# Ledger of designs, part 69: designed miniproteins, single chains, continued (4)

Each design is a single chain, and the fold is of that chain. pLDDT is the mean over its residues in the fold that is shown.

## One batch from the design tools (miniprotein)

Design m14531
Fold by ESMFold2-Fast:
Structure m14531 (fold): chain A 55 residues (1-55)
Amino acid sequence: PDKDEILRLIGEILRLIGEELDLELDESLSEEEKKKKLEEIRKRIEELKKKLDSL
């Protein structure tokens, strides 16, 4: 496996986890908008984890 690619994917996952946490704490969004955006971020994290597992 390409170590640089693995590190890049891990870095992207960590960045998205940070975005998830920021979004969870965002008081300016409605509960419905927050839940929808969190679901989208979590889905993207899951896709990146699957890609990492396929390496």
Scores: mean pLDDT 81

Design m14532
Fold by ESMFold2-Fast:
Structure m14532 (fold): chain A 56 residues (1-56)
Amino acid sequence: KYKVTTKPGLALGFTSEVIDSVQKLSEKEYIITGDPKAIDEYLSKNGSVESYEKYE
C-alpha cells in the first residue's frame, strides 16, 4: 500500500481501475491499496500529488 500527500487545496480523484481501497488520514494524506505498478504510474502522473511513499 502507499501513503499519498496531496498539494495544498487539491483532493485526490481516484479511478476504480487502479485502486482497490482508499483511507483518508487527514485533509491532504491518504492510504491507498492496489497493484503497486499501476499505482506508481497513476500517482507519478497525477498533478494533485505532492509526494507518495510505500507504506506497510
Scores: mean pLDDT 73

Design m14533
Fold by ESMFold2-Fast:
Structure m14533 (fold): chain A 85 residues (1-85)
Amino acid sequence: KREEKLKEIAKNYDFDAAVELLAEETGNPLLPAEFLYVYDGKPVEAIKLARKILGLPEVTITSPEDLLKEIERIAEALRARKAAQ
């Protein structure tokens, strides 16, 4: 269900709904601040920044599928950190 919802958000480039979904699942206030930066017109840079903060390697984003995949990886990394506490 969540993967299906994220795919629909990525298809429509609707980051507001993606921000709410990720904030609910991760409890990380950093993601909303970074996604707010996306609305200034730099979605790729915002995702790259989030990955850098989480210690993940840099990535090339060329499609909506790539963007969705990286959003999910960021959410998964944050859930893993929360579960380890």
Scores: mean pLDDT 59

Design m14534
Fold by ESMFold2-Fast:
Structure m14534 (fold): chain A 89 residues (1-89)
Amino acid sequence: LTPEEKLVNDLVAADIVTAAALSGLVKPEDAREHILGVAEKYADEETLEKVRKLADELQKAIENGDVETALKYRREIRKLLDEAGKKRI
């Protein structure tokens, strides 16, 4: 896999895990951990801190059944990870 293909695969995997958590197939904590693992690969310290805060809010939204808020945070996380990854490759 090229660095670009690996970034796309990691982002798609994070989206799949988040969707699975929203569907009750994966624990919200496991989705958060997976997102942070992707962020550690691509993000600088400042971006990682932003993703961590958004992932915390995403986990809370999933736990509370707030699908609309969870989808909002998922989109924001995806954008930050895509931007961070493109700067690293």
Scores: mean pLDDT 84

Design m14535
Fold by ESMFold2-Fast:
Structure m14535 (fold): chain A 101 residues (1-101)
Amino acid sequence: MEDLELLVEAAKYMLESLYNGDWEAAQRAAELYEKLSPELQEIVERAVLDTARRLAESGDTSGEAQADAFYEALVRELKEAGLPDSVIEEIKKAYEEMKKK
C-alpha cells in the first residue's frame, strides 16, 4: 500500500508538471519516482515512453495534450500490470481536480 501511495503522489505531480509547466512539481515527481519499487518505476517509465510516442504522432505540444497523453498511457500500463482500480480512480480524480483548478 505505501508503495502504491507513492505511485499516486508521483503521478499527481507528473500530471501537474505537464499540464501547468510547474517545474517544482516535476522535481517532486522525480523525488517520489526514485522511492518507488523497480516494478512501479518500470510502469512509470513505460508510460513516459508511450507519452513521447503519442505526442510525436499528434504534433500537439500543449500542456493539456502532454498531460492527457501521459494520463492515458499511465492508466493503460497500470491496468496491464493488474494494479487495483482504486489506484486508477485516485489518479483520475486528482487529474480532474487539477484541470478544474
Scores: mean pLDDT 82

Design m14536
Fold by ESMFold2-Fast:
Structure m14536 (fold): chain A 80 residues (1-80)
Amino acid sequence: KEKLEELIEEAKELMKQGKYKEAAEKAKEAALLALKLAKKEEILKIIGLILRGIGYMLEGKYKEAAELFLEAAELGLKSL
């Protein structure tokens, strides 16, 4: 999936640059796209990861949030 893969790579690049807030926002965008594309059996796992990531964002823990959103996005990509 072209757009999902692009968003995942952009988020990973931001992580390498130490731009954790921007990485978390880009990774969240990827995770939400992955949720829309995911097969039914992965949906609940993806939702759980997204909710935990949002929780970390609310706490200002952007690196941890980005990691959870990337996990959700990659899980969705693997389901395609």
Scores: mean pLDDT 84

Design m14537
Fold by ESMFold2-Fast:
Structure m14537 (fold): chain A 73 residues (1-73)
Amino acid sequence: MVRISGVVKATVDGKPVTVEVSIQVPAEEAPDEEAAKELMKEAAKLAAAARAGVPVSKVTDVEVVSLEISAEA
């Protein structure tokens, strides 16, 4: 497995929020940096929307602040 982790900032209904993201993907499907950022943005949108109890469409201004890709056994 490969773990993609980091911090994403977003706006939920006009309010700034920070989301810590950790995603595991198969090592054979290890993404490059840009693909990893896209996976983090999608995970952060879903997590922020679920936590706030709003539709994903209310989550805007999604930006990856930090990114770390590490191999996991």
Scores: mean pLDDT 78

Design m14538
Fold by ESMFold2-Fast:
Structure m14538 (fold): chain A 56 residues (1-56)
Amino acid sequence: REEELIKKLQEKTGVTEEQARKILELAAEDPELARQLLVKFAGLDEELADEVVAVG
């Protein structure tokens, strides 16, 4: 769930737990923008970015 995605985001990108929660909030409001930011700026693979968007 959300906690598993927060952990994955922290492990893959080095963000804090609070930053990971903000990313999930963004994914809920604008999933396409959140996906683009995670892939292009955070360097996440598309599979993990899609998981974040699906939870948001």
Scores: mean pLDDT 72

Design m14539
Fold by ESMFold2-Fast:
Structure m14539 (fold): chain A 75 residues (1-75)
Amino acid sequence: AEEELKANIERRKKVIDELEKQGKITPEQAKALKEIVSKPVTREEYEEIAKKHGITVEQLDEAFLLVDEALVKEK
């Protein structure tokens, strides 16, 4: 269970790094996403993370969608 959870977090972080390298997300979006994928977050925490990294919730939502799309494509 813990090994599977850790592997899933590492996979998501790898996808985030790839999207940033491709210029599909900003460095700020990448930092916010890495914080979000490392643990469960509430919607309130999600909004605070976006604000902390100087991005809008909309920009964070778009970046999160790109991560999910990349993970689905790997299947």
Scores: mean pLDDT 79

Design m14540
Fold by ESMFold2-Fast:
Structure m14540 (fold): chain A 78 residues (1-78)
Amino acid sequence: DEILELVEKALEYIIAGDLEKAQEYADKAIKLAKELSEEIARTIAGAVTRTATAQALGTNTEEEAKRGLEEVKKELEK
């Protein structure tokens, strides 16, 4: 749950346009995830990157964040 909370915070900061704080929370989540599995860490990195790309392109950032959070939750439930 701590990893999921950190990912949620990272995605919220991307939506808010605060990429510096988003990266800080993403790095914390990835570091903890690597202790569990490389797969979870890659899923988090992918979700953060896709959401940040959507923000930069002015597309559906909130939808991308929601999708990424669900993917991370699914990996953590394995």
Scores: mean pLDDT 84

Design m14541
Fold by ESMFold2-Fast:
Structure m14541 (fold): chain A 77 residues (1-77)
Amino acid sequence: SAEAEKYYEEGKKYLAEGRYEEAIEKYDKAIELDPDYAEAYFNRGLAYGALGDYEKAREYIAKALELDPDFALARNV
């Protein structure tokens, strides 16, 4: 949805600024609106990794790959 995309883009902005907790909050809202939003799960994982929570980072990146396996191929080549 347009609303999910809006929250995802806000999350990306906070992620780029190093505001990882705020980025996670925006990705959570994007996922709430669109539970199949693989990109939001992936970036949520990146934000957790940046905060040092590697277990959650791996979990959410794995969830993104489950939702969109082609996303994994694009990132691992």
Scores: mean pLDDT 82

Design m14542
Fold by ESMFold2-Fast:
Structure m14542 (fold): chain A 71 residues (1-71)
Amino acid sequence: MTEEDIKKADEVAKLLNEGKFDELSPLEISEAVKIILELKKKNILSEDQKKVLEKIEKMAAAGREGARELA
C-alpha cells in the first residue's frame, strides 16, 4: 500500500460521504474499501474513511439482524 493509494481511497471516501456514487466506478469503490479496511487494521483511518466504514458496518449489522428475524 502506497501513499498514493491512501490518497485515492480518501478522495473516494469523500465522494461516497457526499453521495456522489455516479462519479465513481464499482471498481474504484471496491479498491478504496479494501484500502480503508487495511488502514483500519493499522488504526490510521482519516475522518472521511471512518464515516464510510461506519456506514458499511451499520448496513452489514442491519443485514444480519434482518436474517436473524426471518430465520
Scores: mean pLDDT 70

Design m14543
Fold by ESMFold2-Fast:
Structure m14543 (fold): chain A 69 residues (1-69)
Amino acid sequence: SREELEKRLEELEREIKRLEEEIKELEEEYEKNKDSEIALELLNRLIGAKLRLIGAEFEKRLLEEKLEK
């Protein structure tokens, strides 16, 4: 239903905001630790968060298209 799509859109908007905050924190941690043993782990977490953000933004665009049509 339209209500289900609207609720999912709101969930995605909240998830996108959380992911943007997480990415910012991870980028700051990576810059502080880029020459340390944890640099690769931080980079892997950062890449994972960015991939999740791309997926959420893509799903949001698809839902917005369905709601406009």
Scores: mean pLDDT 85

Design m14544
Fold by ESMFold2-Fast:
Structure m14544 (fold): chain A 60 residues (1-60)
Amino acid sequence: SSADVARLVAHTLLAVGYELEGKLDEAIKHYQEAIELARRMGDEETVAFYEKKLEELKKK
C-alpha cells in the first residue's frame, strides 16, 4: 500500500540520518523497521539490501 511505502521511506531516511550522526543503535532500529516493511510488501531485493547494511553496522 502507499502507506507502507511511505513508512518504508520514512524509516530509511531516519536510519540514514542517525547513521550520519553516529547514533548506531537508533540507525539499526530504523533499518530493522524498514526490513520488516519491505518483507511485508514482498520486496525481497530491498530486504537483502538492508540486511547487508545491518551486518555492516553491527561490525562498528
Scores: mean pLDDT 84

Design m14545
Fold by ESMFold2-Fast:
Structure m14545 (fold): chain A 65 residues (1-65)
Amino acid sequence: MKKIEEAIEEIKRIADELGVDVEIREENGKLVVTLNGLSPELTEAAAARIEEVAKEYGVEVEIRF
């Protein structure tokens, strides 16, 4: 549980840093992350960093655009 909360906070920081809007939902111990940004490059960069964070925290993530 705590690892999921830490992953959520880090994901929010990444999205804020890159200027990408993010919606995070928790479903069955998995994070569903919806990204919405004006720049495809920044949105893709956010997705890549979020995948790495999820891997580091041992949390499953599903990224949606």
Scores: mean pLDDT 80

Design m14546
Fold by ESMFold2-Fast:
Structure m14546 (fold): chain A 60 residues (1-60)
Amino acid sequence: SLAASETPYHPGLDAEQQRVVQLAARALLASDDGAIQARVQELLAAGDAAGLEAILAALE
């Protein structure tokens, strides 16, 4: 575990980034609308998990 502290990783950031990517992937799979897909890409680039959740909720 101490040696693992030297491993270049970001546990908290990894979880947040994984969440953003997962939400974006789900939204892209849930909608074939180009405008929604463009919005999802913008939110993914901004790292906006809340925005992605709002879009996914609106699609479901």
Scores: mean pLDDT 71

Design m14547
Fold by ESMFold2-Fast:
Structure m14547 (fold): chain A 68 residues (1-68)
Amino acid sequence: MEELIEKAEKLKELADRAYELGAISEEEREKILKLVEEAIKAAKEGNLEEAEKLLTQAFNLINAAIEK
């Protein structure tokens, strides 16, 4: 659980930094943060598999947004 929460916090920082640098839009940042929040909620509910899946989706979305 703690490892997933730490990963979620790092993804939030990455999304915020990418937005500050102009690499992603406000809409893209909001989508990423929503996935991260849902992952944290799933992890706290004990659904670690769903949390991991949501974090992977958030990470992929950040990478896709930065690459454009």
Scores: mean pLDDT 80

Design m14548
Fold by ESMFold2-Fast:
Structure m14548 (fold): chain A 55 residues (1-55)
Amino acid sequence: SHGQRASGGAAAWGALEAGASEEQARRAYDKGVAGSNSEEASRLAGEAANEAIAA
């Protein structure tokens, strides 16, 4: 749906702003699309980005 795409986009941009790579941002988009809202999606994206950066 449009809302799911918007959530995915927000998650991806949040990840990129946190310093994540494009691949990490794409994973964040996938998580964002699965999230029930943009806040939840962004939180999940941030966690994924932090884990990848820490590795």
Scores: mean pLDDT 66

Design m14549
Fold by ESMFold2-Fast:
Structure m14549 (fold): chain A 62 residues (1-62)
Amino acid sequence: GKVLAEAVKDVFSDREDEVSLKKGDLVEVLEEVNSYFWKVKNLKTGKEGIVRKEYLKEIKRY
């Protein structure tokens, strides 16, 4: 199912494979890459990339 999560802190990255987030941004989890990293889409910016799962809190699993 799909997972909706929220950024718990600001995350900044200049890397093309990573996503920048602001605290409170909602993301859709696209892939659970491994135990430490998820690939997400920032629903505010439309940008996709890798982020540490510890910077996210799960809101809803569909």
Scores: mean pLDDT 84

Design m14550
Fold by ESMFold2-Fast:
Structure m14550 (fold): chain A 73 residues (1-73)
Amino acid sequence: MDAAVRERLIAEARAEVEQALAAGLLSEEEAAALLAELEAVAADPTAPLSRVVEIQVELGVKELEAAVRAVTK
C-alpha cells in the first residue's frame, strides 16, 4: 500500500468519526479517543490498518443502531 492510499483510508475514518459526533452517535470524549487512535496510526507508517477498519465497522454498527431506534421509536 502506498502512502497516498493509507492517508486516504485514515482521512475517511476521521471523517466518519466527525460525522458520528455531529449526528450525536458519539460523545466528544469517545470521538477524541478515536481521533487520537487515528492520529497514532497516521504518525506511524508501519502501523497496521486493522484498527482503522475496526473503527469504521464500529461506527457502521452505531449508525445501524440509530436507524433502528429512529424507525421503532
Scores: mean pLDDT 79

Design m14551
Fold by ESMFold2-Fast:
Structure m14551 (fold): chain A 81 residues (1-81)
Amino acid sequence: SDELTIGSLVKEAYENGGKEKAKEAAKRARLGLEAFKRGVTTEEFEKIEKEELGKLTVSDEELEELLKLGEEAEAIVKAAR
């Protein structure tokens, strides 16, 4: 699931850099998934990321939901081990 993947990345960023890094990771992951689906090159993605990161916002409520998804993703991985 795309949402579980984003949640996992956001949780990892939160553990390493707290709330601000988690919000940044959410923005980057959303843009990265969109670029991946479009088959955009790394250079094209870097340009899009630079332009679009400043336009994106992640609310505290969205962050909480993404962190919960990250916990669910971790639980799924642990259950598969």
Scores: mean pLDDT 76

Design m14552
Fold by ESMFold2-Fast:
Structure m14552 (fold): chain A 69 residues (1-69)
Amino acid sequence: IKEKIERIKEAVERAEKGDPDALGELSRLIVELRREGVTGEEIIKEVNSEIVRRIVAMVERGLAEGAAA
């Protein structure tokens, strides 16, 4: 879990430099942490990035839609 948080921080730096692949990697890491029981709020608190907040919101939306089918 903590190792994935560190990878998210690295991906945020790449995304801020304009790496489009970093956004996909961020989404994947956030989904994986959520499946491991880490909340979106906890991820946002640990990383504190606008990019992460937006991706977490999208992932939470997708999870809610899947559960509400």
Scores: mean pLDDT 74

Design m14553
Fold by ESMFold2-Fast:
Order: sequence, then C-alpha cells, then structure tokens
Structure m14553 (fold): chain A 70 residues (1-70)
Amino acid sequence: SMSLEESIVWTVMMLQMTGEYFDAVLEGKEEKAKKLEELQREAMEKYKQGRDPRVIREETEREIERIRKE
C-alpha cells in the first residue's frame, strides 16, 4: 500500500519519463529514446520490488540528466 505522498511522487516521475521519451522520439534520437525506455522499465521493476518511490525518483532524475547530456 502506497501513501498519498508516495503515489504523487510516482505519478510525477512517470509523467516526466513519458515527456522525455516523446521528446527523444520527436527529435529522431532513437538511441536516446531506447535508453529512456529502458530507464522507465528499470524504475517500474524497482517499484514492483518494493523500493521507496522517492529513492527511485532521485535515481531516475539523475539518469535522465545523464541521458540529456548525450
């Protein structure tokens, strides 16, 4: 069971991931889009394993920043 705060954190993270993915697709950056898709899959798996959504968000935001610099 997720708290309301954790649910909000998860939802915001997923929306951010979706936006970054669509930006990469629209820019024709296929390799970047694949990295973002894999990052989203990894975030979902971590969540299914019961990891703290706040920790997943922090890790995911750092990886998005790294991908953006490519």
Scores: mean pLDDT 79

Design m14554
Fold by ESMFold2-Fast:
Structure m14554 (fold): chain A 68 residues (1-68)
Amino acid sequence: SKEEELEKAKEFLESFPNVKVEKIGKDKIVATTELSVEQQTGLVLALIGDFPSLEVKLEGNVITVTAK
């Protein structure tokens, strides 16, 4: 389900140091990072590849993942 995919994405992001993850309601997670641009890009690409049913956005140092 989309909720299971979001939970897996949350667990994936929480596995990294310097990433703070918050779940907003049923369908969105917000990850605030203290990572380089290259490291942030790597996380976004991994999320897009592993969770194609989720929408991933990067703005500054914040990654937002939303169920479609």
Scores: mean pLDDT 81

Design m14555
Fold by ESMFold2-Fast:
Structure m14555 (fold): chain A 68 residues (1-68)
Amino acid sequence: SGRERLEEYLEWAKSDPDLEAELVGDDTLVLTAKGNGYLKLIGFALRAMGDPELEAELRGDTLILRAK
């Protein structure tokens, strides 16, 4: 499910000290690059854009993932 995918991305992002991750409501995950995290954030964006369970929106240093 899209929620399970968001939780997988959340745990992955939490393991990276250059990324901040926040679940908003039941269907949205917000990832923010800090320090040298921008290339890691781009990697997440590219992966999520290929995921049929998720919608991805990149805004500056912030990636917004929504469950479908």
Scores: mean pLDDT 84

Design m14556
Fold by ESMFold2-Fast:
Structure m14556 (fold): chain A 66 residues (1-66)
Amino acid sequence: GPSAEEAAAIAARAAAEGRGSLAGAATQMNGYFHGKEGAELAARAAEAAGLGPEGARNMYKGGTQS
């Protein structure tokens, strides 16, 4: 399957294109976003999708829920 980074980038892009929310997309990747590593991954994915710091924070918040 895709790496955590690839999966996060796909979800962030889908959310940016209006196909779901950032938090919803990140939640589907539970287990990939945790602690400092999860925050960094969310920031990189949001940047790759053209989203600002608000997008990165929302993605990280959703992705840490179990």
Scores: mean pLDDT 60

Design m14557
Fold by ESMFold2-Fast:
Structure m14557 (fold): chain A 90 residues (1-90)
Amino acid sequence: MKIYILEVEDDPEKAVKKAVEIKKKTGGKIGVISSSADIIEEIAKKVDLLFIAPLSSKDFSVPQIAGDKETIIKKVKELFPDAEIVEVEI
Protein backbone atom coordinates (compact mmCIF):
# COMPACT_ATOMS: atom_id res chain seq x y z
CA MET A 1 0.00 0.00 0.00
CA LYS A 2 1.23 3.55 -0.77
CA ILE A 3 0.59 6.41 1.67
CA TYR A 4 1.13 9.95 0.38
CA ILE A 5 1.83 12.59 3.03
CA LEU A 6 0.98 16.03 1.68
CA GLU A 7 2.58 18.96 3.51
CA VAL A 8 0.50 22.00 2.46
CA GLU A 9 1.25 25.57 3.56
CA ASP A 10 -0.50 28.10 1.29
CA ASP A 11 -1.95 26.69 -1.96
CA PRO A 12 -5.28 24.85 -1.45
CA GLU A 13 -6.02 24.63 -5.22
CA LYS A 14 -2.65 23.00 -5.98
CA ALA A 15 -3.09 20.68 -2.97
CA VAL A 16 -6.59 19.58 -4.08
CA LYS A 17 -5.35 18.98 -7.65
CA LYS A 18 -2.40 16.89 -6.39
CA ALA A 19 -4.60 14.85 -4.02
CA VAL A 20 -7.11 14.10 -6.82
CA GLU A 21 -4.28 13.08 -9.19
CA ILE A 22 -2.80 10.74 -6.53
CA LYS A 23 -6.21 9.09 -5.93
CA LYS A 24 -7.02 8.76 -9.67
CA LYS A 25 -3.59 7.52 -10.87
CA THR A 26 -2.31 5.47 -7.90
CA GLY A 27 -5.23 4.58 -5.59
CA GLY A 28 -2.89 5.50 -2.72
CA LYS A 29 -3.98 6.68 0.74
CA ILE A 30 -3.53 10.38 1.56
CA GLY A 31 -2.57 12.13 4.80
CA VAL A 32 -2.40 15.92 5.09
CA ILE A 33 -0.13 18.13 7.19
CA SER A 34 -1.26 21.78 7.27
CA SER A 35 -1.49 24.72 9.69
CA SER A 36 -4.79 25.69 7.96
CA ALA A 37 -8.05 23.89 8.76
CA ASP A 38 -9.58 25.52 5.65
CA ILE A 39 -6.96 23.86 3.39
CA ILE A 40 -7.67 20.49 5.05
CA GLU A 41 -11.44 20.97 4.48
CA GLU A 42 -10.96 21.78 0.76
CA ILE A 43 -8.87 18.62 0.24
CA ALA A 44 -11.32 16.49 2.30
CA LYS A 45 -14.22 17.57 0.02
CA LYS A 46 -12.50 15.86 -2.95
CA VAL A 47 -10.65 12.86 -1.46
CA ASP A 48 -10.89 10.60 1.59
CA LEU A 49 -8.09 11.34 4.05
CA LEU A 50 -6.28 8.71 6.13
CA PHE A 51 -5.14 11.29 8.71
CA ILE A 52 -4.59 15.01 9.28
CA ALA A 53 -1.99 16.98 11.28
CA PRO A 54 -1.59 19.27 13.19
CA LEU A 55 -4.58 19.05 15.53
CA SER A 56 -7.40 21.48 14.75
CA SER A 57 -10.21 22.97 16.85
CA LYS A 58 -12.62 21.86 14.09
CA ASP A 59 -14.45 18.55 14.55
CA PHE A 60 -12.98 16.45 11.75
CA SER A 61 -14.17 12.84 11.28
CA VAL A 62 -10.59 12.02 10.18
CA PRO A 63 -7.89 10.76 12.62
CA GLN A 64 -5.60 13.53 13.87
CA ILE A 65 -1.86 13.03 14.52
CA ALA A 66 0.14 15.51 16.61
CA GLY A 67 3.83 16.29 16.29
CA ASP A 68 6.42 17.51 13.85
CA LYS A 69 6.76 15.99 10.35
CA GLU A 70 9.35 13.40 11.47
CA THR A 71 7.13 12.27 14.38
CA ILE A 72 4.08 12.02 12.08
CA ILE A 73 6.00 9.92 9.51
CA LYS A 74 7.30 7.64 12.30
CA LYS A 75 3.76 7.13 13.69
CA VAL A 76 2.41 6.36 10.19
CA LYS A 77 5.19 3.75 9.68
CA GLU A 78 4.35 2.19 13.08
CA LEU A 79 0.62 1.99 12.19
CA PHE A 80 1.25 0.77 8.60
CA PRO A 81 4.63 -1.06 8.65
CA ASP A 82 4.15 -2.61 5.17
CA ALA A 83 3.22 0.71 3.53
CA GLU A 84 5.43 2.71 1.16
CA ILE A 85 5.55 6.34 2.37
CA VAL A 86 5.76 9.12 -0.22
CA GLU A 87 6.35 12.68 1.00
CA VAL A 88 4.98 15.60 -1.07
CA GLU A 89 5.49 19.30 -0.26
CA ILE A 90 2.99 21.83 -1.71
Scores: mean pLDDT 78

Design m14558
Fold by ESMFold2-Fast:
Structure m14558 (fold): chain A 58 residues (1-58)
Amino acid sequence: SAMSDEEIERTIASAREALARGDHAGAAAGLKELEKNRHLLTPEQAAEVDEIRARVRR
């Protein structure tokens, strides 16, 4: 199902918070949902998602 703008922003924030506390599994789950809806992201949101993904892989 397609995410709403509010759900996208909440999911990005949730993934970032998970990363900040070392919860890589939680961050990965959020990234998976965002990737399914990548076509709905603004360029700025897509850049944030890519940055979170890069940090999860470190």
Scores: mean pLDDT 81

Design m14559
Fold by ESMFold2-Fast:
Parts: structure tokens; sequence; C-alpha cells
Structure m14559 (fold): chain A 120 residues (1-120)
């Protein structure tokens, strides 16, 4: 892992520990463990960013979608033809969350998750 990704893992581990929903916490922890084993720095970076922004969201549905997406991204093979599209949609979802456009963020998280799962 890059030093940047390693630092983000420590931040995400703290956020996951503070997650009140045990199912979302378990998904976030799974994504972190998968990210530690992944050799694809871009997929890891994207998954960690989704967790950092998504887990801080007040709506449980958004936090769950973010955690599920992070797991799918961290599992995605580096050579998957769907990896670029999944990364792009996940990045757009993160931007929508940061801008407070929660309806757009939910739609983009769902689309990114569907693409990532199709690439598994």
Amino acid sequence: LSPENQAQIERVERLAEREPDPEIRALAREAIELAKKSKNEELVRTALMVLIVGLEHPKRKIRRLAAELAVALAKLPADSPLAPEAIKLAGEAVLALLEGDYEKAEELLKKALAVAKAGL
C-alpha cells in the first residue's frame, strides 16, 4: 500500500469502530481487510474514500450503500474491465455526498455498486 492509503486505512478503522450499526460496521471492517490485501492502489484509494465520506453520513441507508460499495471495490480484480467505470461512479458519488446532494449520491452509490458487483 502507498503511504497515503496506509494513513487513510488508520482513519477508516477509527470511523468503522464508531459506526453504531453492527452490520455496517462489519461491512466496513471487511472492506478495510480486503483493502490491506489488494495490490490495486486506485481501487483501494477509491474504496477508502467512499468509506471516509460515506460512514460520516447521518442516513443509515447511505452508510450501508457506501460500506457495501467499498467491499465490492476492494474485491474487484485489478484487470476487471468494469474497474474504471466503478471507480468513476464511486468518485462521482463521493463528490455528490460532499456537495450535500444526497438523492444524487444515493443513485450514484447504487450504480457504482451494481457495476462493481458485475465485475466480480
Scores: mean pLDDT 85

Design m14560
Fold by ESMFold2-Fast:
Structure m14560 (fold): chain A 75 residues (1-75)
Amino acid sequence: NAEEYLKQGEVLFEQGKLEEAEKLYLKAIELDPNYAKAWYNLGKVLAAQGKIEEAEFYYKKALQLDPNFEEAKEA
């Protein structure tokens, strides 16, 4: 399910496997497009790849889906 893909993506992100983490976060979003944390984590992957403007877009998407999502407010 979406939560399992998010968890696996977080493990890969911590290992520096950015492209693999990105694929898992995209799968989480495909299963649950309203999953604010998945949008936020996709933004984190893009920021780690140096794609800052793209990361900001996904952080805004996370806040749009959940205005009280604290991690996205600080990004």
Scores: mean pLDDT 81

Design m14561
Fold by ESMFold2-Fast:
Structure m14561 (fold): chain A 87 residues (1-87)
Amino acid sequence: NADLDKAIELAKKVYEEAEKSGTPEGKKIAQLARGVYNALEIAKKDPSLIPGAVKAAKEASEQARKLNPKYAEKFEEIRDLVEKAAA
């Protein structure tokens, strides 16, 4: 599934970029991205778990908005890709 693969790649990039920032904010964003990445990898193996990955991306976006709106938008993009993969 191309959209799911794009979501996984984007979550990985968010994790790597946030971790490289070296800031406390970046560490929290990296933890959120890792959680989303793990949920997406599981959903790739079992598509019945796609709703769980959508929820994980939504919750990550909400938490990221409190820290840095830039990363909230990236998690929203991941959510959109996962929802498109479910269609």
Scores: mean pLDDT 86

Design m14562
Fold by ESMFold2-Fast:
Structure m14562 (fold): chain A 70 residues (1-70)
Amino acid sequence: SLLEELRKLLEEGKEAAEKGDWEKVKELTERAVEVAAELGREMAANPSEEIRAGIEALIPLIEEYEKAVE
């Protein structure tokens, strides 16, 4: 699942940022951007309430990730 892959990347990125591993943060962020773009393309081609709800469930993790990298 692209949603599960994105969630895992955000969790690993948050941990890397908290440890100050900026090389790892860069690598994981680039991968997360690619996965997010693919999810966006899937939503454009076949809109899904389940995918939308899954993305909404990731918002708290995205906020935590943004806080950790700032």
Scores: mean pLDDT 78

Design m14563
Fold by ESMFold2-Fast:
Structure m14563 (fold): chain A 62 residues (1-62)
Amino acid sequence: SSATEVARRALARGREALAAGDATAAGQYFDHAGSAASVAGDEKLLREAVEGGREARARGGA
C-alpha cells in the first residue's frame, strides 16, 4: 500500500482501539499513522495522528 493508505489504516485502527478502551494499542497505531503520514507528506493525516496519540496517552496515563 502507499504511505497514505498505511497512514489511513493505522489512524482508523488507532481510533477503533481508543473507542474500545485500549489506550496502549491506540497509541501504537497513532504513532505508526504519524510515521506513515510524514512519509506521505500528508499534513492533515499527520495532525490527526498526533492528536490521536495525545488522546491515547491522556487516557492511558502514559
Scores: mean pLDDT 84

Design m14564
Fold by ESMFold2-Fast:
Structure m14564 (fold): chain A 70 residues (1-70)
Amino acid sequence: SEKEELQKKIKELEEKIKELEKRREELMEKLREAPDDIKEITRLIGEILRVIGEIQQLELEIKKLKEQLK
């Protein structure tokens, strides 16, 4: 059923957010340990911002899918 497909998709997106949150934590740790290298720091910040953006997009998609289920 369409409802089961939506529920499965929501679960997959929630699992992907958890993976991205773990990736964010890893990048934050690398940033804390980063050498005094502006290029490395800039790269890590860029990756962190990208991951945050992906999480926000997935959260918006989940909200839209949950509205379709209601």
Scores: mean pLDDT 84

Design m14565
Fold by ESMFold2-Fast:
Structure m14565 (fold): chain A 59 residues (1-59)
Amino acid sequence: SADARRSLEAAERALAAGDGAAAAVGGHQMIKIARENGDEETARRGEELLRRGLAAAGA
């Protein structure tokens, strides 16, 4: 979906900029969108972004 794509793009930009907290938020939003749509692939991408964002944020 367009919302999932925007969340992915925002999270990727945040990771590139070193903003792990913003990347984690983006990942979490992707997981929520995926849960609503039964989209396993989007959920997996969201989990990976959340994990990387939290690691970058020191959590």
Scores: mean pLDDT 79

Design m14566
Fold by ESMFold2-Fast:
Structure m14566 (fold): chain A 59 residues (1-59)
Amino acid sequence: MELYRAVAPVPKTSEDELALRPGDIVEILEEVDDEYVWAKNLATGEEGLVPKSYLERVE
């Protein structure tokens, strides 16, 4: 399981995006492209697109 932490607030600006608070832990489910991943917020269970630049690997 690939776990990442949000390093900055991520706003939800479209239906496919995942809103994150700094420190939220996400699981990477799929790599969409060079800039975005499809991830699940482990606290809320919500899934969506997240910019890779806002994520830091926990391991």
Scores: mean pLDDT 80

Design m14567
Fold by ESMFold2-Fast:
Structure m14567 (fold): chain A 64 residues (1-64)
Amino acid sequence: DAARAARAAALAAEGRARAEANPELKALLQSIAGTLRLIGDRIDRALAEGKPLSEVEPAPITAL
């Protein structure tokens, strides 16, 4: 669920970046989307290995 939520947020950020006219904000939104995808992938790997989420390396999260 957490990994799915992170990927959904990444897609939303990418959509906003696509529509954004300000190039600096567009680049920032793309960076946020990439970070959220990485978080989702880390959660999926931890769950597949049977590890608790507390053992997953922390990654930065930005509010969208």
Scores: mean pLDDT 71

Design m14568
Fold by ESMFold2-Fast:
Structure m14568 (fold): chain A 63 residues (1-63)
Amino acid sequence: GPAVLLKALKDYTAKTPDELSLKKGEIVFGEVVGEDDDYLTLKLPDGSVRKIPKANVEILSHS
């Protein structure tokens, strides 16, 4: 999927091992490999796949 830069709008604590914890203002880079109404699934640069809540992030750029 597209490469994206995301900015965390607020803190989020992962509830499961497949979720990514976020701190407000954190920048996350990854490839979109899945999306639903509530979550964006990213492949991170380390090769891990993590879900993040869409309501907690802003997309800064995508390609």
Scores: mean pLDDT 81

Design m14569
Fold by ESMFold2-Fast:
Structure m14569 (fold): chain A 58 residues (1-58)
Amino acid sequence: SRRKRELERRAASLYTAGSLIYIGGEVQGELSSPEEGEELRRRGEEEREELEKRAEEL
């Protein structure tokens, strides 16, 4: 159905956004000081998990 495709597309977008945020955190972590790098990676992982959780709840 159209609604199912819309929900699947929305879920895919949330998963993609989560993956990009995670990758961004990893890259910023590599470019930052060790202390800042760990904080940025942690934030990236937390935001990815939140977006994945939202996608699973759709």
Scores: mean pLDDT 70

